# Designed miniproteins, single chains, continued (5), part 66

Each design is a single chain, and the fold is of that chain. pLDDT is the mean over its residues in the fold that is shown.

## One batch from the design tools (miniprotein)

Design m18276
Fold by ESMFold2-Fast:
Structure m18276 (fold): chain A 79 residues (1-79)
Amino acid sequence: SLLEEAAEIVEKTLREMETLSPEEQLKLAEETFKKIKELFDKDPELQAEFSAKLVARGDTVRSLEEALRLALEVLRELL
């Protein structure tokens, strides 16, 4: 499913980020969010639900890693 594919992409990115420089982490995060957006373009209603849940919890985010972890949590809740 789209949610399973998106979750797998985020999980892979989080694992890879641990070995990368801050500049490489930013580039990887940007590519990851681009891939997730392309997947959600196939299901706009699901994208709206995902975005609403991210906005509701986004005030606690302090880093790219935290943003990706929040995205993964929301994706898993929607599965």
Scores: mean pLDDT 81

Design m18277
Fold by ESMFold2-Fast:
Structure m18277 (fold): chain A 63 residues (1-63)
Amino acid sequence: LAEQVVEFAESRGIKLSKAEAAAILSGIKHGISAEELAERTGLSKATVSRGIRAAREFLKEKE
């Protein structure tokens, strides 16, 4: 799943590692804020926000 989110994000111009994608997926599931995810992953808040949007779009396609 995380690998597929990485590929999806790359198609949108967002660079994520597998670990970062997994953290974003977990954050979405548990309602973690974008700010906390940015601190946890070392990504900028803007990158995390775009990553969350990409992951949500991917999950919506997969249900």
Scores: mean pLDDT 76

Design m18278
Fold by ESMFold2-Fast:
Structure m18278 (fold): chain A 62 residues (1-62)
Amino acid sequence: AQLPAWVQQRVAAKGGKIEPAAAQALVEAVGGDLRKLNLAIDNLLDRHAGGTITRADIIVPA
């Protein structure tokens, strides 16, 4: 599945940055529901404004 690539594209379209490993981890954590992925992306971008979302940001929600 190309879901991690879709996550990377969506984050970039919203003006953010995400590591490929973080995109993969997000898909594994949230699953293949595009609505849930969009909500998770928006939440991560809100929490990490101006920064790069990393794998640790997915696995250890601070």
Scores: mean pLDDT 76

Design m18279
Fold by ESMFold2-Fast:
Formats: C-alpha cells, structure tokens, sequence
Structure m18279 (fold): chain A 76 residues (1-76)
C-alpha cells in the first residue's frame, strides 16, 4: 500500500539521520499519537521536512557510532 511504502521510506530517512531501530519505533508511535491513523501523505510530509532539514541535524557521538556500526555491517 502507499501507506506502507511511505512508512518504509520514513524508516530509511530516520536511519540516515542516525536513529536506532528503537528510536525509529518510538518516533512512529509518537506520529500515531499526534495523528491517529496517519495517511500516506502525512508520512510523506514528515519525510519532506526531515529531508529539507537534513543538513541542520547535529549528529551526536552515539548516533555517529551507530552509523559507523551500521556501515561496517553493510560492508561485511
């Protein structure tokens, strides 16, 4: 479905920003708390805002370590 595709794209965008799977799950739960039964368009608007502000995000040392670990795992 379009909603499932949008959720998958949001998960990948959040991973690129350095969030762990647990943090992504919490983020998605917060979205559903703020907007019950969110539409695919609602998720896409969130993705757009995140992508437009990607360069403004500060990567914490912990998030950087997670990104390094994820890259190492993908290269193995």
Amino acid sequence: SEREKAIKELRETLKELGLSEEEIDIFLELIELSQPDPSAEYYRNIIKVLKENKDKFKVTPEAQERLVAARRKAEA
Scores: mean pLDDT 74

Design m18280
Fold by ESMFold2-Fast:
Structure m18280 (fold): chain A 63 residues (1-63)
Amino acid sequence: GLSPEKAARAVAAGAAASAPTSEAARQGSDYLEQGNGEAGAKAVEAGGGPAAGRATLRAFKRL
């Protein structure tokens, strides 16, 4: 999975597209740290909408 700092960067990319709730951002970060990009993006999408989830997944694939 990603380091905590890389996971936070991927979630921040999602937040730049559409701001997720703090809880959604935290859950997304936890999944990305476990290496589950799809679950992380889904968590961010639940609190930030589809644009946030897509941006998070794109960032995860580049990190």
Scores: mean pLDDT 83

Design m18281
Fold by ESMFold2-Fast:
Structure m18281 (fold): chain A 98 residues (1-98)
Amino acid sequence: SEEEKIQRIKELFAEVVKVLMEVAPLLSPEDRAEIQSLIDEILKLLSDPNATKEQLIEALRRLKEVVERAAEKHGIPKETRDKILKLIDEMIEVAEEL
């Protein structure tokens, strides 16, 4: 069931990355770089058998904060913002059950 939860988080994360790629042209180079760095960190944590759920949750919370800030700053549509944040919140909920 832990393997199924990690797979669910990976599926949710793929959708987050897909939506972030769609809005990337609206972001500054600095905000794109910060978001990409967090994406790379989360991917590494999801593939690292020594990574703790606390590390994953902290990285997801940081991604949520950066996305909220970037969305407000760059006028990303509310529907798109809400979709990304809901997916991240679902990932955090699944990670809490690890």
Scores: mean pLDDT 88

Design m18282
Fold by ESMFold2-Fast:
Structure m18282 (fold): chain A 74 residues (1-74)
Amino acid sequence: MPSREEVLARLEELRAELEREAARETDPKKKQQLLNLIQAVDTLIEWLRRGALSAEEAAAELDAIEAKFRELKA
């Protein structure tokens, strides 16, 4: 099962990808969706660091965010 450090690394990598995509996005609706996903990632990082969320719960939320991001890139 993934460690907290592994999930944190994945979240930070996803955040960087989302920021790069948001910086290039010119459609205001799509850009807002990307910014909302960045906020979700920031919240997960905070909760995971505080111990308010397990690595398993954070990984499940991360997978959901990654799925939404892939749809936005299609």
Scores: mean pLDDT 85

Design m18283
Fold by ESMFold2-Fast:
Structure m18283 (fold): chain A 94 residues (1-94)
Amino acid sequence: TTAERLAEVSRSLGASEEVVKKAKEAVELAEQGDSKGAIELLEELLKEAKTEEDLLAVASAADTSAELLKERDPEAAKRLEELSDRAAELARAL
């Protein structure tokens, strides 16, 4: 699945197991159309992320979730794109 592929890539790039697990869960919520659940989980994960690799995993999960929701919930997709940009910017600031 898209969620499984994201988890595998994030793990290979050095993200922590907890962040990989939650990022995968957020993408699975987006696949199910649970926009609120995906956004809430990724916002909490962004607060918990401490490494560049973890922040990049959050950015990737948010971007992937936005793509999955863009036709069904364009407002949520935009919020997820903004979350992805914030996570990537925080990673660059480390």
Scores: mean pLDDT 87

Design m18284
Fold by ESMFold2-Fast:
Structure m18284 (fold): chain A 94 residues (1-94)
Amino acid sequence: SEEELVEEMIEKAKKAKEELLKVAEQVSRTQSPEQARRSIAGLLALFEKEVEEMIEEAKKKLSEEHYKKLKDELRRILEEFRREMERIVAEAEA
């Protein structure tokens, strides 16, 4: 169903976020602050691209109502990811 597809896409985005946050934390602990900042910027760009691709795919497969709900939720997940990445950078520079 469309509702199941929406839930699957949201869970996929959440899992990708968790995996990239773990990489960012590892990079912050093992790299210099300058290198960590650049690597984290790359991870943010990667996740932004994946979210945009999910939104484009959703537009092709979902009704307008389910598409809007999914798009809003994916954008919220992306904003949470941005805030967590900013926190990781701030902690690495402290």
Scores: mean pLDDT 86

Design m18285
Fold by ESMFold2-Fast:
Structure m18285 (fold): chain A 89 residues (1-89)
Amino acid sequence: RQAELDAAIAALSPEVRKAALTILFAMSINPKPSLEDIANLVKKQLKTLSLEQAIDELARAFGIPEEELKGKSNLEKLKIVIDAILSGK
C-alpha cells in the first residue's frame, strides 16, 4: 500500500532512504538491471554504512523477518528486500 511504503521509506536513515529510492528507480527501468548492478548503485549511495548494514535497516523498515535473511548472500538478501519494497505498493 502506498501509505505503508511512504511511511517505511520515511523511517529510514538518509543514506538508506536514498538507497531505497535508487532501488525503486532501478526497478522501474526497462530492461531491468541485474542484482549486481543494483548492489553497486546502492553502494554508491552509502558513505558510512556497509551494504549488509543497509540491507538490515531496509529489512527492519519493510517488516522482513530475520529468519528470511539467515544463511543468504548479500545479493540474495538484496533480492528479498527489493521484492518486499515492490510488494509494499
Scores: mean pLDDT 75

Design m18286
Fold by ESMFold2-Fast:
Structure m18286 (fold): chain A 76 residues (1-76)
Amino acid sequence: ALSDAEVRARIRELLRTMVYSEDEEERDRAEKELLRLIQRHPELAREVLTELSSDPDPRVAAMARAYLRLLEQFFP
């Protein structure tokens, strides 16, 4: 099992992979893992995605905001 710190770090890593990776298969795997982490740890995911929604990279911020909207819809 992952610690809270490891879950937070993994969510940041996965979202950055989805934004920065040029490999479509790597992005797809990262998205699937991110969605599983959101389902298992919705409160930790909300905290990390809220942090990333203010990232200085607008692509990271936009991606984080999109997943926050999805999380709000399915895990209110």
Scores: mean pLDDT 86

Design m18287
Fold by ESMFold2-Fast:
Structure m18287 (fold): chain A 87 residues (1-87)
Amino acid sequence: MDEEKVKELVTKAVEATVAGNLEEHDKYLAEIAELLKKNPELKPVAMKTLREKLRENEDAIVARSNLPPEEARRQLAEAIARWEAAL
């Protein structure tokens, strides 16, 4: 179940980001990139899951950024777009 695996890894990567655990974030991001390299058809599922999980955790991410909320949301949107282009 590669789709479920992608959803699990993306969820864990976002949770690691919210927790400030950069080592786990980098680990899960690398696993996602490797999985998508082998299964490019899973990219839409990965991006949908990422947007959903980031939306659920938006307030926590904004608070952790120590930026004004508008700037933090803009930076998050730009980061998502860059990650979407990189995958």
Scores: mean pLDDT 74

Design m18288
Fold by ESMFold2-Fast:
Structure m18288 (fold): chain A 89 residues (1-89)
Amino acid sequence: SEKLEEFMKELLEEVAEIQERLREILESDLSTEEKRAALAELIEEAREKIKELKEKLKELSGEDKKKAEEMLKKYEEALKGLEEYAATL
């Protein structure tokens, strides 16, 4: 459906943006403290986007909603892993 296509496009664009920004932070000459701060901001922005995507899930139904929920859940799990990594810095 068009709504599922729009949802998936938005989610994939978010994932790609976060991955690129994460790479830039990790490859930068920033101090450990500055990297920790940059990662915290990145995680907060990703959490806000997840909230927006969860609201959009309410507009989906049936199989489309299940597919969208599964993909969003994978992104949430990846973000939790990043939070755990940032806590080790």
Scores: mean pLDDT 86

Design m18289
Fold by ESMFold2-Fast:
Structure m18289 (fold): chain A 98 residues (1-98)
Amino acid sequence: HHMSREERYEEALKRIVEELRAAGAPDELIDHFVELGKKAFEELKKNGFTDEQFDKFIAAMEGIARQAVDDLARGKPLEEVKERMELAIKAAIDYLKK
């Protein structure tokens, strides 16, 4: 069955969230990630991204989530991890808009 890009993104996001929970990320960080990812997806849609760009976006979001877990494991404050996540997602959007 052919799924919309929105549905495919939602399924990918669900998998990433499950990985974050398994890694012990707090709900506040997971909720923040979900909100930022949703806004990033909408921004890329405005720029008419392709299936290849979509795959790169998902890979970038997975990498950003893993980095946030690593930052927490290194003892970074939650607010710093959230700020770094926001900057990384913005950089990924800026890269993919080209």
Scores: mean pLDDT 82

Design m18290
Fold by ESMFold2-Fast:
Structure m18290 (fold): chain A 74 residues (1-74)
Amino acid sequence: MAPPSREEVIAEVLRAEAVSPAEAVQTLLELAAHWLKAGVPREEIIAILREVAATSKSPGVVAFARGLIREVEA
């Protein structure tokens, strides 16, 4: 399966963040779980999560994305 467009992922997370940081966290969790189950390479998942962490303005969303990166690396 082709990895999702990073621009589209960032746009979806930012849209969820506009509703609340909790919605953005939930969106990231669901997307990361889906990508891992779909067999997307770990390096690609980490790259997407790093870009979300660099783009988000919510400290909670940034912290959560960094936590997911560590879990994917393990």
Scores: mean pLDDT 77

Design m18291
Fold by ESMFold2-Fast:
Structure m18291 (fold): chain A 67 residues (1-67)
Amino acid sequence: MDSALKVAVKYLKSIPDKEKQLRAAANAYLHLEELGVPKEKIEKAFKEAGIDVDEVRKAYEQLRAER
């Protein structure tokens, strides 16, 4: 569980394009939630990695609504 979150954060930090990073982060958020990682823990890890959690949450809600 924590290993999946760590791998996701490392991958997201490697993406230099902010739009691509945001979309990848939203998809990672959805996948991590399906793996049972708590929403609060995902958001905290993303924030600590310098990822804009508010924009990720917006993109994640859009992806979730399409399912």
Scores: mean pLDDT 79

Design m18292
Fold by ESMFold2-Fast:
Structure m18292 (fold): chain A 64 residues (1-64)
Amino acid sequence: EEEEKSKKSIENARKVAEENAQKWLENTDDPEEKRLIQEILEAFHLIYDAISKLDEERKKRRAA
């Protein structure tokens, strides 16, 4: 129940973050800004992966 809600929240957060980053890229003509936005997008992927791993660890502790 809570696990399903957590997964949906993480997936929604990822999708919203990617959509917003894409809009930033579309609205930016400066190459330096584009590079920084790309770095932010890469950081989002790392954060998303870390949150997913945290969720899995919490599930293991509850299952024990």
Scores: mean pLDDT 73

Design m18293
Fold by ESMFold2-Fast:
Structure m18293 (fold): chain A 97 residues (1-97)
Amino acid sequence: KEELLEKIREKAKEIATLIFEAVQKYGDVEGGKKILKYLSDLLIAVRNGDYEKALKDIENIEKEVEKLQAESGLDPETVQKIKDLLKEIREEVEKLK
């Protein structure tokens, strides 16, 4: 259980870093803020054992990342890396249920 929580935190931190770099490069501050808010909500939900909310937060992050790609030109490699990290977080949350 604790190892899964640590893995989720580290992957969320990596996504946050990628989003901060993307905002600096492409200037979509509002899109970046939404993703960071959902990441924060995800970590709170996981800490509270609200895994259904955590899965919804992951879905919302995926949608906002796809919107950032379509509207702000976020590069495909960064999008794929974020999606891969979200998939891993989802698998870890499913194991906590």
Scores: mean pLDDT 82

Design m18294
Fold by ESMFold2-Fast:
Structure m18294 (fold): chain A 55 residues (1-55)
Amino acid sequence: ISKLAEQLGSSQSTTKEILKRTEVEIIGNTVIFRNLKLKGTIEDIINRLPATKIE
């Protein structure tokens, strides 16, 4: 989560709020965003999250 927040980035406050509202589960090295139905490694999620959030 901390690494995810760093890489998502410039809006660290917004990232924290999104993580709380999105219901994020961490299972080992896999991050699951229940609300967004995203599942994968941290890098994979970061690549998908910005596009999904903007669109």
Scores: mean pLDDT 52

Design m18295
Fold by ESMFold2-Fast:
Structure m18295 (fold): chain A 63 residues (1-63)
Amino acid sequence: SEHTARGRELAAQGRLEEAIEHYRKALAADPDDEEAFRNLVRTLLRQGRVGEALRLAAEQQAR
């Protein structure tokens, strides 16, 4: 999706908070966007937000 693509650009620039916002928008539009989900988890881990990443992964697995 457009938001997933924009998130990747921002993450590559080290703009991790903005990347997370775009990945969340991608998942709000399409909850089955595996690329957005995978990149969101990875970006949260890069910021040390381990608890949020683990919770997100558990919620996705429960689907």
Scores: mean pLDDT 84

Design m18296
Fold by ESMFold2-Fast:
Structure m18296 (fold): chain A 71 residues (1-71)
Amino acid sequence: SDEELVPVTVTDKDTGETYELTTERRLARLVGGMLAAATPKGSHVEVRSPDPVVAEEVAEALRSRGATVTV
C-alpha cells in the first residue's frame, strides 16, 4: 500500500553527512521537497532507497532546487 514505510538514505557527498529516514511511498515527494528546502544550491547528494519510485521522487525534488543528485 502507499502507506508502507520505505527507507531512504540521503548522503551529502561534500560533507560525508548521511541522513537515514523512512517515508510513506505516497509522501516521498513531500519529504523530498522538505529536504530540498534545507539543501544548499549546488550540493552533491546521493539518494538510495529499495523503492525506485521513492528514490526518484526524492532525487527529483532535490534536483529542482539545484542539487546534483546520484541515485
Scores: mean pLDDT 80

Design m18297
Fold by ESMFold2-Fast:
Structure m18297 (fold): chain A 91 residues (1-91)
Amino acid sequence: TIQDIQNAISQTQSAIDSLQQGDIDSAIQNISSAIRYMQNAIQQGVTQLQPALDYAQQARDYVQQGDIPRAMQQLIQSITISRQVLDQLNG
């Protein structure tokens, strides 16, 4: 749903903010929440969100490896796609 995409965007932004502050545990929780919202939207037929989900999953992996710069890059790509999909659905 549109609300799931909005929630995914919000959680992805919170993850970016947490990484910028060095709060790794909060960042992982926020990324995991964003992933759940994206999965819910895809299940509801928003298949255009799949690349955003893939980027969010890669970001979580990079955070767990301690590669914060690459994690940030993946999250920025994820949120950009999620915003584009949301705009497309809102007309």
Scores: mean pLDDT 90

Design m18298
Fold by ESMFold2-Fast:
Structure m18298 (fold): chain A 79 residues (1-79)
Amino acid sequence: LTPAQAAEAELALLEIEFAVTVNAYKKGRITPEEAIERLKEIKERVKPFLDHPDPAVRAAAQRLYEAIEKAIKELEKEK
């Protein structure tokens, strides 16, 4: 794997973790507080990729970061 391919793979896994966390909350399996905490952890793991030298990696990271921020803000209204 090139560094860019490794970064894309990691972002894909983080995107899956994001989807799983949101789905768990929607099914009532975790509390809003648990969902927010997990989403903040995923967001922190995405953050280094925002400054990645590959523009495709940066674009993917930016999309995921914004999606996570939006989800956190929506969940904070429900606690």
Scores: mean pLDDT 85

Design m18299
Fold by ESMFold2-Fast:
Structure m18299 (fold): chain A 79 residues (1-79)
Amino acid sequence: MEEEIEKAVEKLKKLAGNGSPEQRFVALMAWLMTEKGLDELPTYQEALDFLAEYLGLSREAVEEAVKRIFGKTLEEILG
């Protein structure tokens, strides 16, 4: 699990860039919306599913990686 979480952190940091947590969130959501052709912010479940699928990693690893990068869970950010 830890190795998967570390891989998720590295991949998510590359997608979100090196800004503030707020800038990283905006960049990650903009990328996800563009990649999936969305007009609105995804729901928590949609975002989690899309990220896990794209990264080829478990939803658990993605959740922990988001918490490490943003200091909040995906559910707290998008819920």
Scores: mean pLDDT 78

Design m18300
Fold by ESMFold2-Fast:
Formats: sequence, C-alpha cells, structure tokens
Structure m18300 (fold): chain A 89 residues (1-89)
Amino acid sequence: MMEKEKEEIKEKVKKFLEKREAGEVLNEEERKELEELLKKAKELGLEEEVIKALERLAVELEVAEKLREIGDEIDAELAARRAALAAAL
C-alpha cells in the first residue's frame, strides 16, 4: 500500500537525519539503504521536493564521511610521526 510505504520511507529518512545531527559516519550498508530509499521514493512518485531533499541528504552525509576520513588520516599521520620520534630517542 503506497501510504504505508511512504511512511516507512519517512521513518528511515528520520533515522538518517538523526545520524547527521549526531555527526555520525555512514557505513557501507547505510549508504546502500539510502540509495534504495531514493529509488523507492522515485518509484512511489513522492514529491519532487522530497526526492531533492533525499538527494541532498545523501550528498551531505557523503561529504561528512569524507571529512571524517581526512581527519582520521591526519590523526594517523601525527601518531606515526610521534611514534617515530619516540623510537629515535
């Protein structure tokens, strides 16, 4: 039933919005789930504004993940330099 499916999509979108507010990184499964939500929203004929909002949310979460990966790489490099300095003493 289309109404129930639209409600399920909205519930899952709310979950992703909560993750964005918490600054959490999406894992591989959650990224695939978001893609499936976009596909299902288009298939069910959800409003253009809702589809665009979902597409924007996907981009925002991807950018947040990339920024966190860059931060983790910087932290790892600093830790490696610190260890090398300690080993040289």
Scores: mean pLDDT 70

Design m18301
Fold by ESMFold2-Fast:
Structure m18301 (fold): chain A 64 residues (1-64)
Amino acid sequence: MEIKKLIKEIFELEKKLPSLNKQQQRQAVARITALKIQIIGLAIEKGMTPEELKELEEEVRKEL
């Protein structure tokens, strides 16, 4: 599922944040923000509930 892939990318970026310099951190935070907006847009387009989105987040978290 496309949303699951985007959630995974956010978790991978968050994991890398402590090891990045200030410029890379700004770029990573901007990317995380863009991914969150994209996830919300896709969830609305697909008619997903907030509960379904939380379930996908938990599934991705369990895989990492």
Scores: mean pLDDT 80

Design m18302
Fold by ESMFold2-Fast:
Structure m18302 (fold): chain A 73 residues (1-73)
Amino acid sequence: DTAEAVARARAALVATGKATLTPEETREAALAGGLSEEAARRAGELTREAGGETASTAVAGEAVARAAIAAGV
């Protein structure tokens, strides 16, 4: 479900050990969490809009959650 996919994607973000993430790293984490390619692309776009080339893990996590909800998973 959406919550499980978001939790898995956030775990992937945390596993990088980085305080900030690129839109591409956020997209890859969303894919690893089980989101569709379209939802993962949207998560990357939302991360770029909020933080530019780098965003905090919290911002990236919120972008993933928003994309998953919008995708209706």
Scores: mean pLDDT 74

Design m18303
Fold by ESMFold2-Fast:
Structure m18303 (fold): chain A 93 residues (1-93)
Amino acid sequence: MSEEERRKEGREAGEAAVELAREATTAPASRRVPLLSAAGILVSAAAFTDSKEFAAEVLREMGEILREAGEATGDEELIEEGELFYRLAERYE
C-alpha cells in the first residue's frame, strides 16, 4: 500500500468516526454505545494509517459534537462521552 493510499484510508476512517458520533447524538440509548464503539475502532485505524495527530483531531471533534448535543438536550451521558473523547485526544498528542 502506498503512503498516500494509507493516509487516504486513515482520513476516510476519521470522517466515518465523526459521522458515527453525530449519529449517536440522535440515536436511542441502546444504539449509542455500539455507534461510539465503532467510532473508536475507526479512530484507532486513523491513528495507524494517517497519524496520531489526525486521530487526536478526530477525537476532539467527536468530543465537541457529543458534549454540545448533551448540553443542548440535558443528556448527561452524552456530555460524559464527549469529555472522555477529549481526554483520549490528549493521549495521542
Scores: mean pLDDT 82

Design m18304
Fold by ESMFold2-Fast:
Structure m18304 (fold): chain A 99 residues (1-99)
Amino acid sequence: SEKEELIKKLEEAMKLVEEELKRIEEKYKDEPEKLLELEIGLGVLQVMLAVAKTVLEKNEFTKEELEEEKELLKKQIESIAESMGLPEELKEKLLEIID
């Protein structure tokens, strides 16, 4: 059940990233270089979340291992958001979903 709960949280996080992609496409329609930079950053985040979900679905975890995966996922979100210049609000919302 805890694994299923984390998978559901990853699905919610992935949906938020998809919604943000649509939002930035409209907002930065006249700023193609800025749009491309944000799309690359969000794309990296999407791939990371999809890989994390696949790893959870294909493997069995103890409660302790799931907690470690969750903490690693939070660190990956922070690292990608900061290195790729993604909005602070998006980072905070993603971390709240995973928590």
Scores: mean pLDDT 87

Design m18305
Fold by ESMFold2-Fast:
Structure m18305 (fold): chain A 90 residues (1-90)
Amino acid sequence: MSAADLLAQADALIAQADAALKAGNYAAAIALYKQAVALLQQAAQSEPVYADLALTLLNLAAALAKAGKAAEAAAALAQAKALLLTYLSA
């Protein structure tokens, strides 16, 4: 897929994940955010999408925390922080 196709699919998944999170369906939100993160990581190989990736990881961390997955939430938050630092320094 082109980077533009990856970004478009990630945006659609993020919108679905946000809707699932608001509905209290944390399992669906987690799965959709993880799919979006994977697509954004692929796009990041050719385009600087670090801000979008970091924000998606923050939302994933929130969904994981609400699901009681504290260790996974902490890992996602740490990854988001590292990417934000990279984005700000690049």
Scores: mean pLDDT 84

Design m18306
Fold by ESMFold2-Fast:
Structure m18306 (fold): chain A 75 residues (1-75)
Amino acid sequence: MLEEAIEALEAGDYEKARELLEPLFESLPAEQQEQLRAAGAKLTKEEVIAVLRSGALPDRVAAAVAMGYLEKLEE
């Protein structure tokens, strides 16, 4: 799932990326989701892809960060 979301982001298929990422972070507490999305909204596409590819964060956390970036594009 995370790898497929990274591929969708690289291709500019933001709708597919959102669909793949959304289920991954739903299990996180709402407060943590909000903080991670706020952090992601400040990142560039390149930085978001680097975060997802690093493997340094749990998939749920990385997905919430990426979702924040995607939500910023929809404003």
Scores: mean pLDDT 80

Design m18307
Fold by ESMFold2-Fast:
Structure m18307 (fold): chain A 86 residues (1-86)
Amino acid sequence: DLVRRGEEALRAGRYEEAVRLYEELLRTSEEEPSAEVYLNLARALAKLGRVYEAGAYFARAEKLGAKISEEDQKLFDEAVQKRVQE
């Protein structure tokens, strides 16, 4: 199960692995993935400093009905700030 494996990788801090697993899920799914898949992919991308991709997937998750938490907003804001500073 790519969803579960991606969630476990994200929780373990293996962000590049989480991105690969979710991207494979997007590539192999015949139907639209859940909002949570896009949300978790955006979280992993934000942790990796891939801010533009993270922003796009957060926006897609929100359009599909996901709630962007205060923790998600903080994560994205911190990634943006770090990108600007470095």
Scores: mean pLDDT 82

Design m18308
Fold by ESMFold2-Fast:
Structure m18308 (fold): chain A 95 residues (1-95)
Amino acid sequence: SAAQDAFNSARSSWSSIAQQAAQLALQNPNQPQILQFIIDQASQVDRSVAQAIQNIARSNPPIVAVIGSITLLNRRRMDDIIQQIYQQIQQINAQ
């Protein structure tokens, strides 16, 4: 369905951001530009997740910890969206 395709596309975008950030961190750990890249890319996908990343960044954690937090936030957000869609489909099928 178009809705499922849209959610799969969003999940793929978040996975791509996480992979790119991890690759940059391996080559240039603790560079401020990596953190800014993560924030900028996240802002294009989900403002709420970007705000959460900025809040974590204010405590000056290592870049590895920031990437880990992004992975957890992305997983929770995608799981919430998928769960909402599946619940809506079940409600329609029950009618």
Scores: mean pLDDT 60

Design m18309
Fold by ESMFold2-Fast:
Structure m18309 (fold): chain A 101 residues (1-101)
Amino acid sequence: LEDAIEKLKKGEDLFNQGRYEEAIKYYKEAIDLFEKTAKERPELTLLSLNLIYQAKKLLAVAYMKLGRYEEAKKIFESLLRANPNDEDVQKLLKEAEEKLK
């Protein structure tokens, strides 16, 4: 869990520096580790799923920054299936769809 959180934090740091490709790499590694934690440690499943949700949201935003709108759209659609009331994700999905016109 701690290793996954550190990778997520490193990804956020890189994102804030405008290093979006590197941020994406760390976000993906964090997601993989959170998924492993959810599978191997039942007591951390809910926490891990919440962190996966946040990490995927950050990943999709990084894709938006790179103009990779199709990848971003797929992630936002997946997030809205899990949480239809996420107004931030609703807005970001609309922005991605408008960019793909």
Scores: mean pLDDT 87

Design m18310
Fold by ESMFold2-Fast:
Structure m18310 (fold): chain A 90 residues (1-90)
Amino acid sequence: SEKEARERVIRALEKAIEWLKQNHSSPLAQQVVEQLERIKEKLKEGAPLSEVRKELQELLEWARRNNADPAVIATLEGLLSLVEHELSKV
């Protein structure tokens, strides 16, 4: 269901945020965490998964342009892949 899909994406965002906070302290990683927190709050407030996908795509492009750590890039790619997979079920 859409509700279960949203809950799975919220949990994945929370796990990614906590992992980044514990393992990366750079200013760039802090900006990624801030943007992921905003995306999470929008999703909790009813934003569609298609908007979340767009914002994750934009964040991933921004991180790539700013030479983010490969682990940060991989985390964002994993989140985007999950959202795309959940959207494909609808």
Scores: mean pLDDT 86

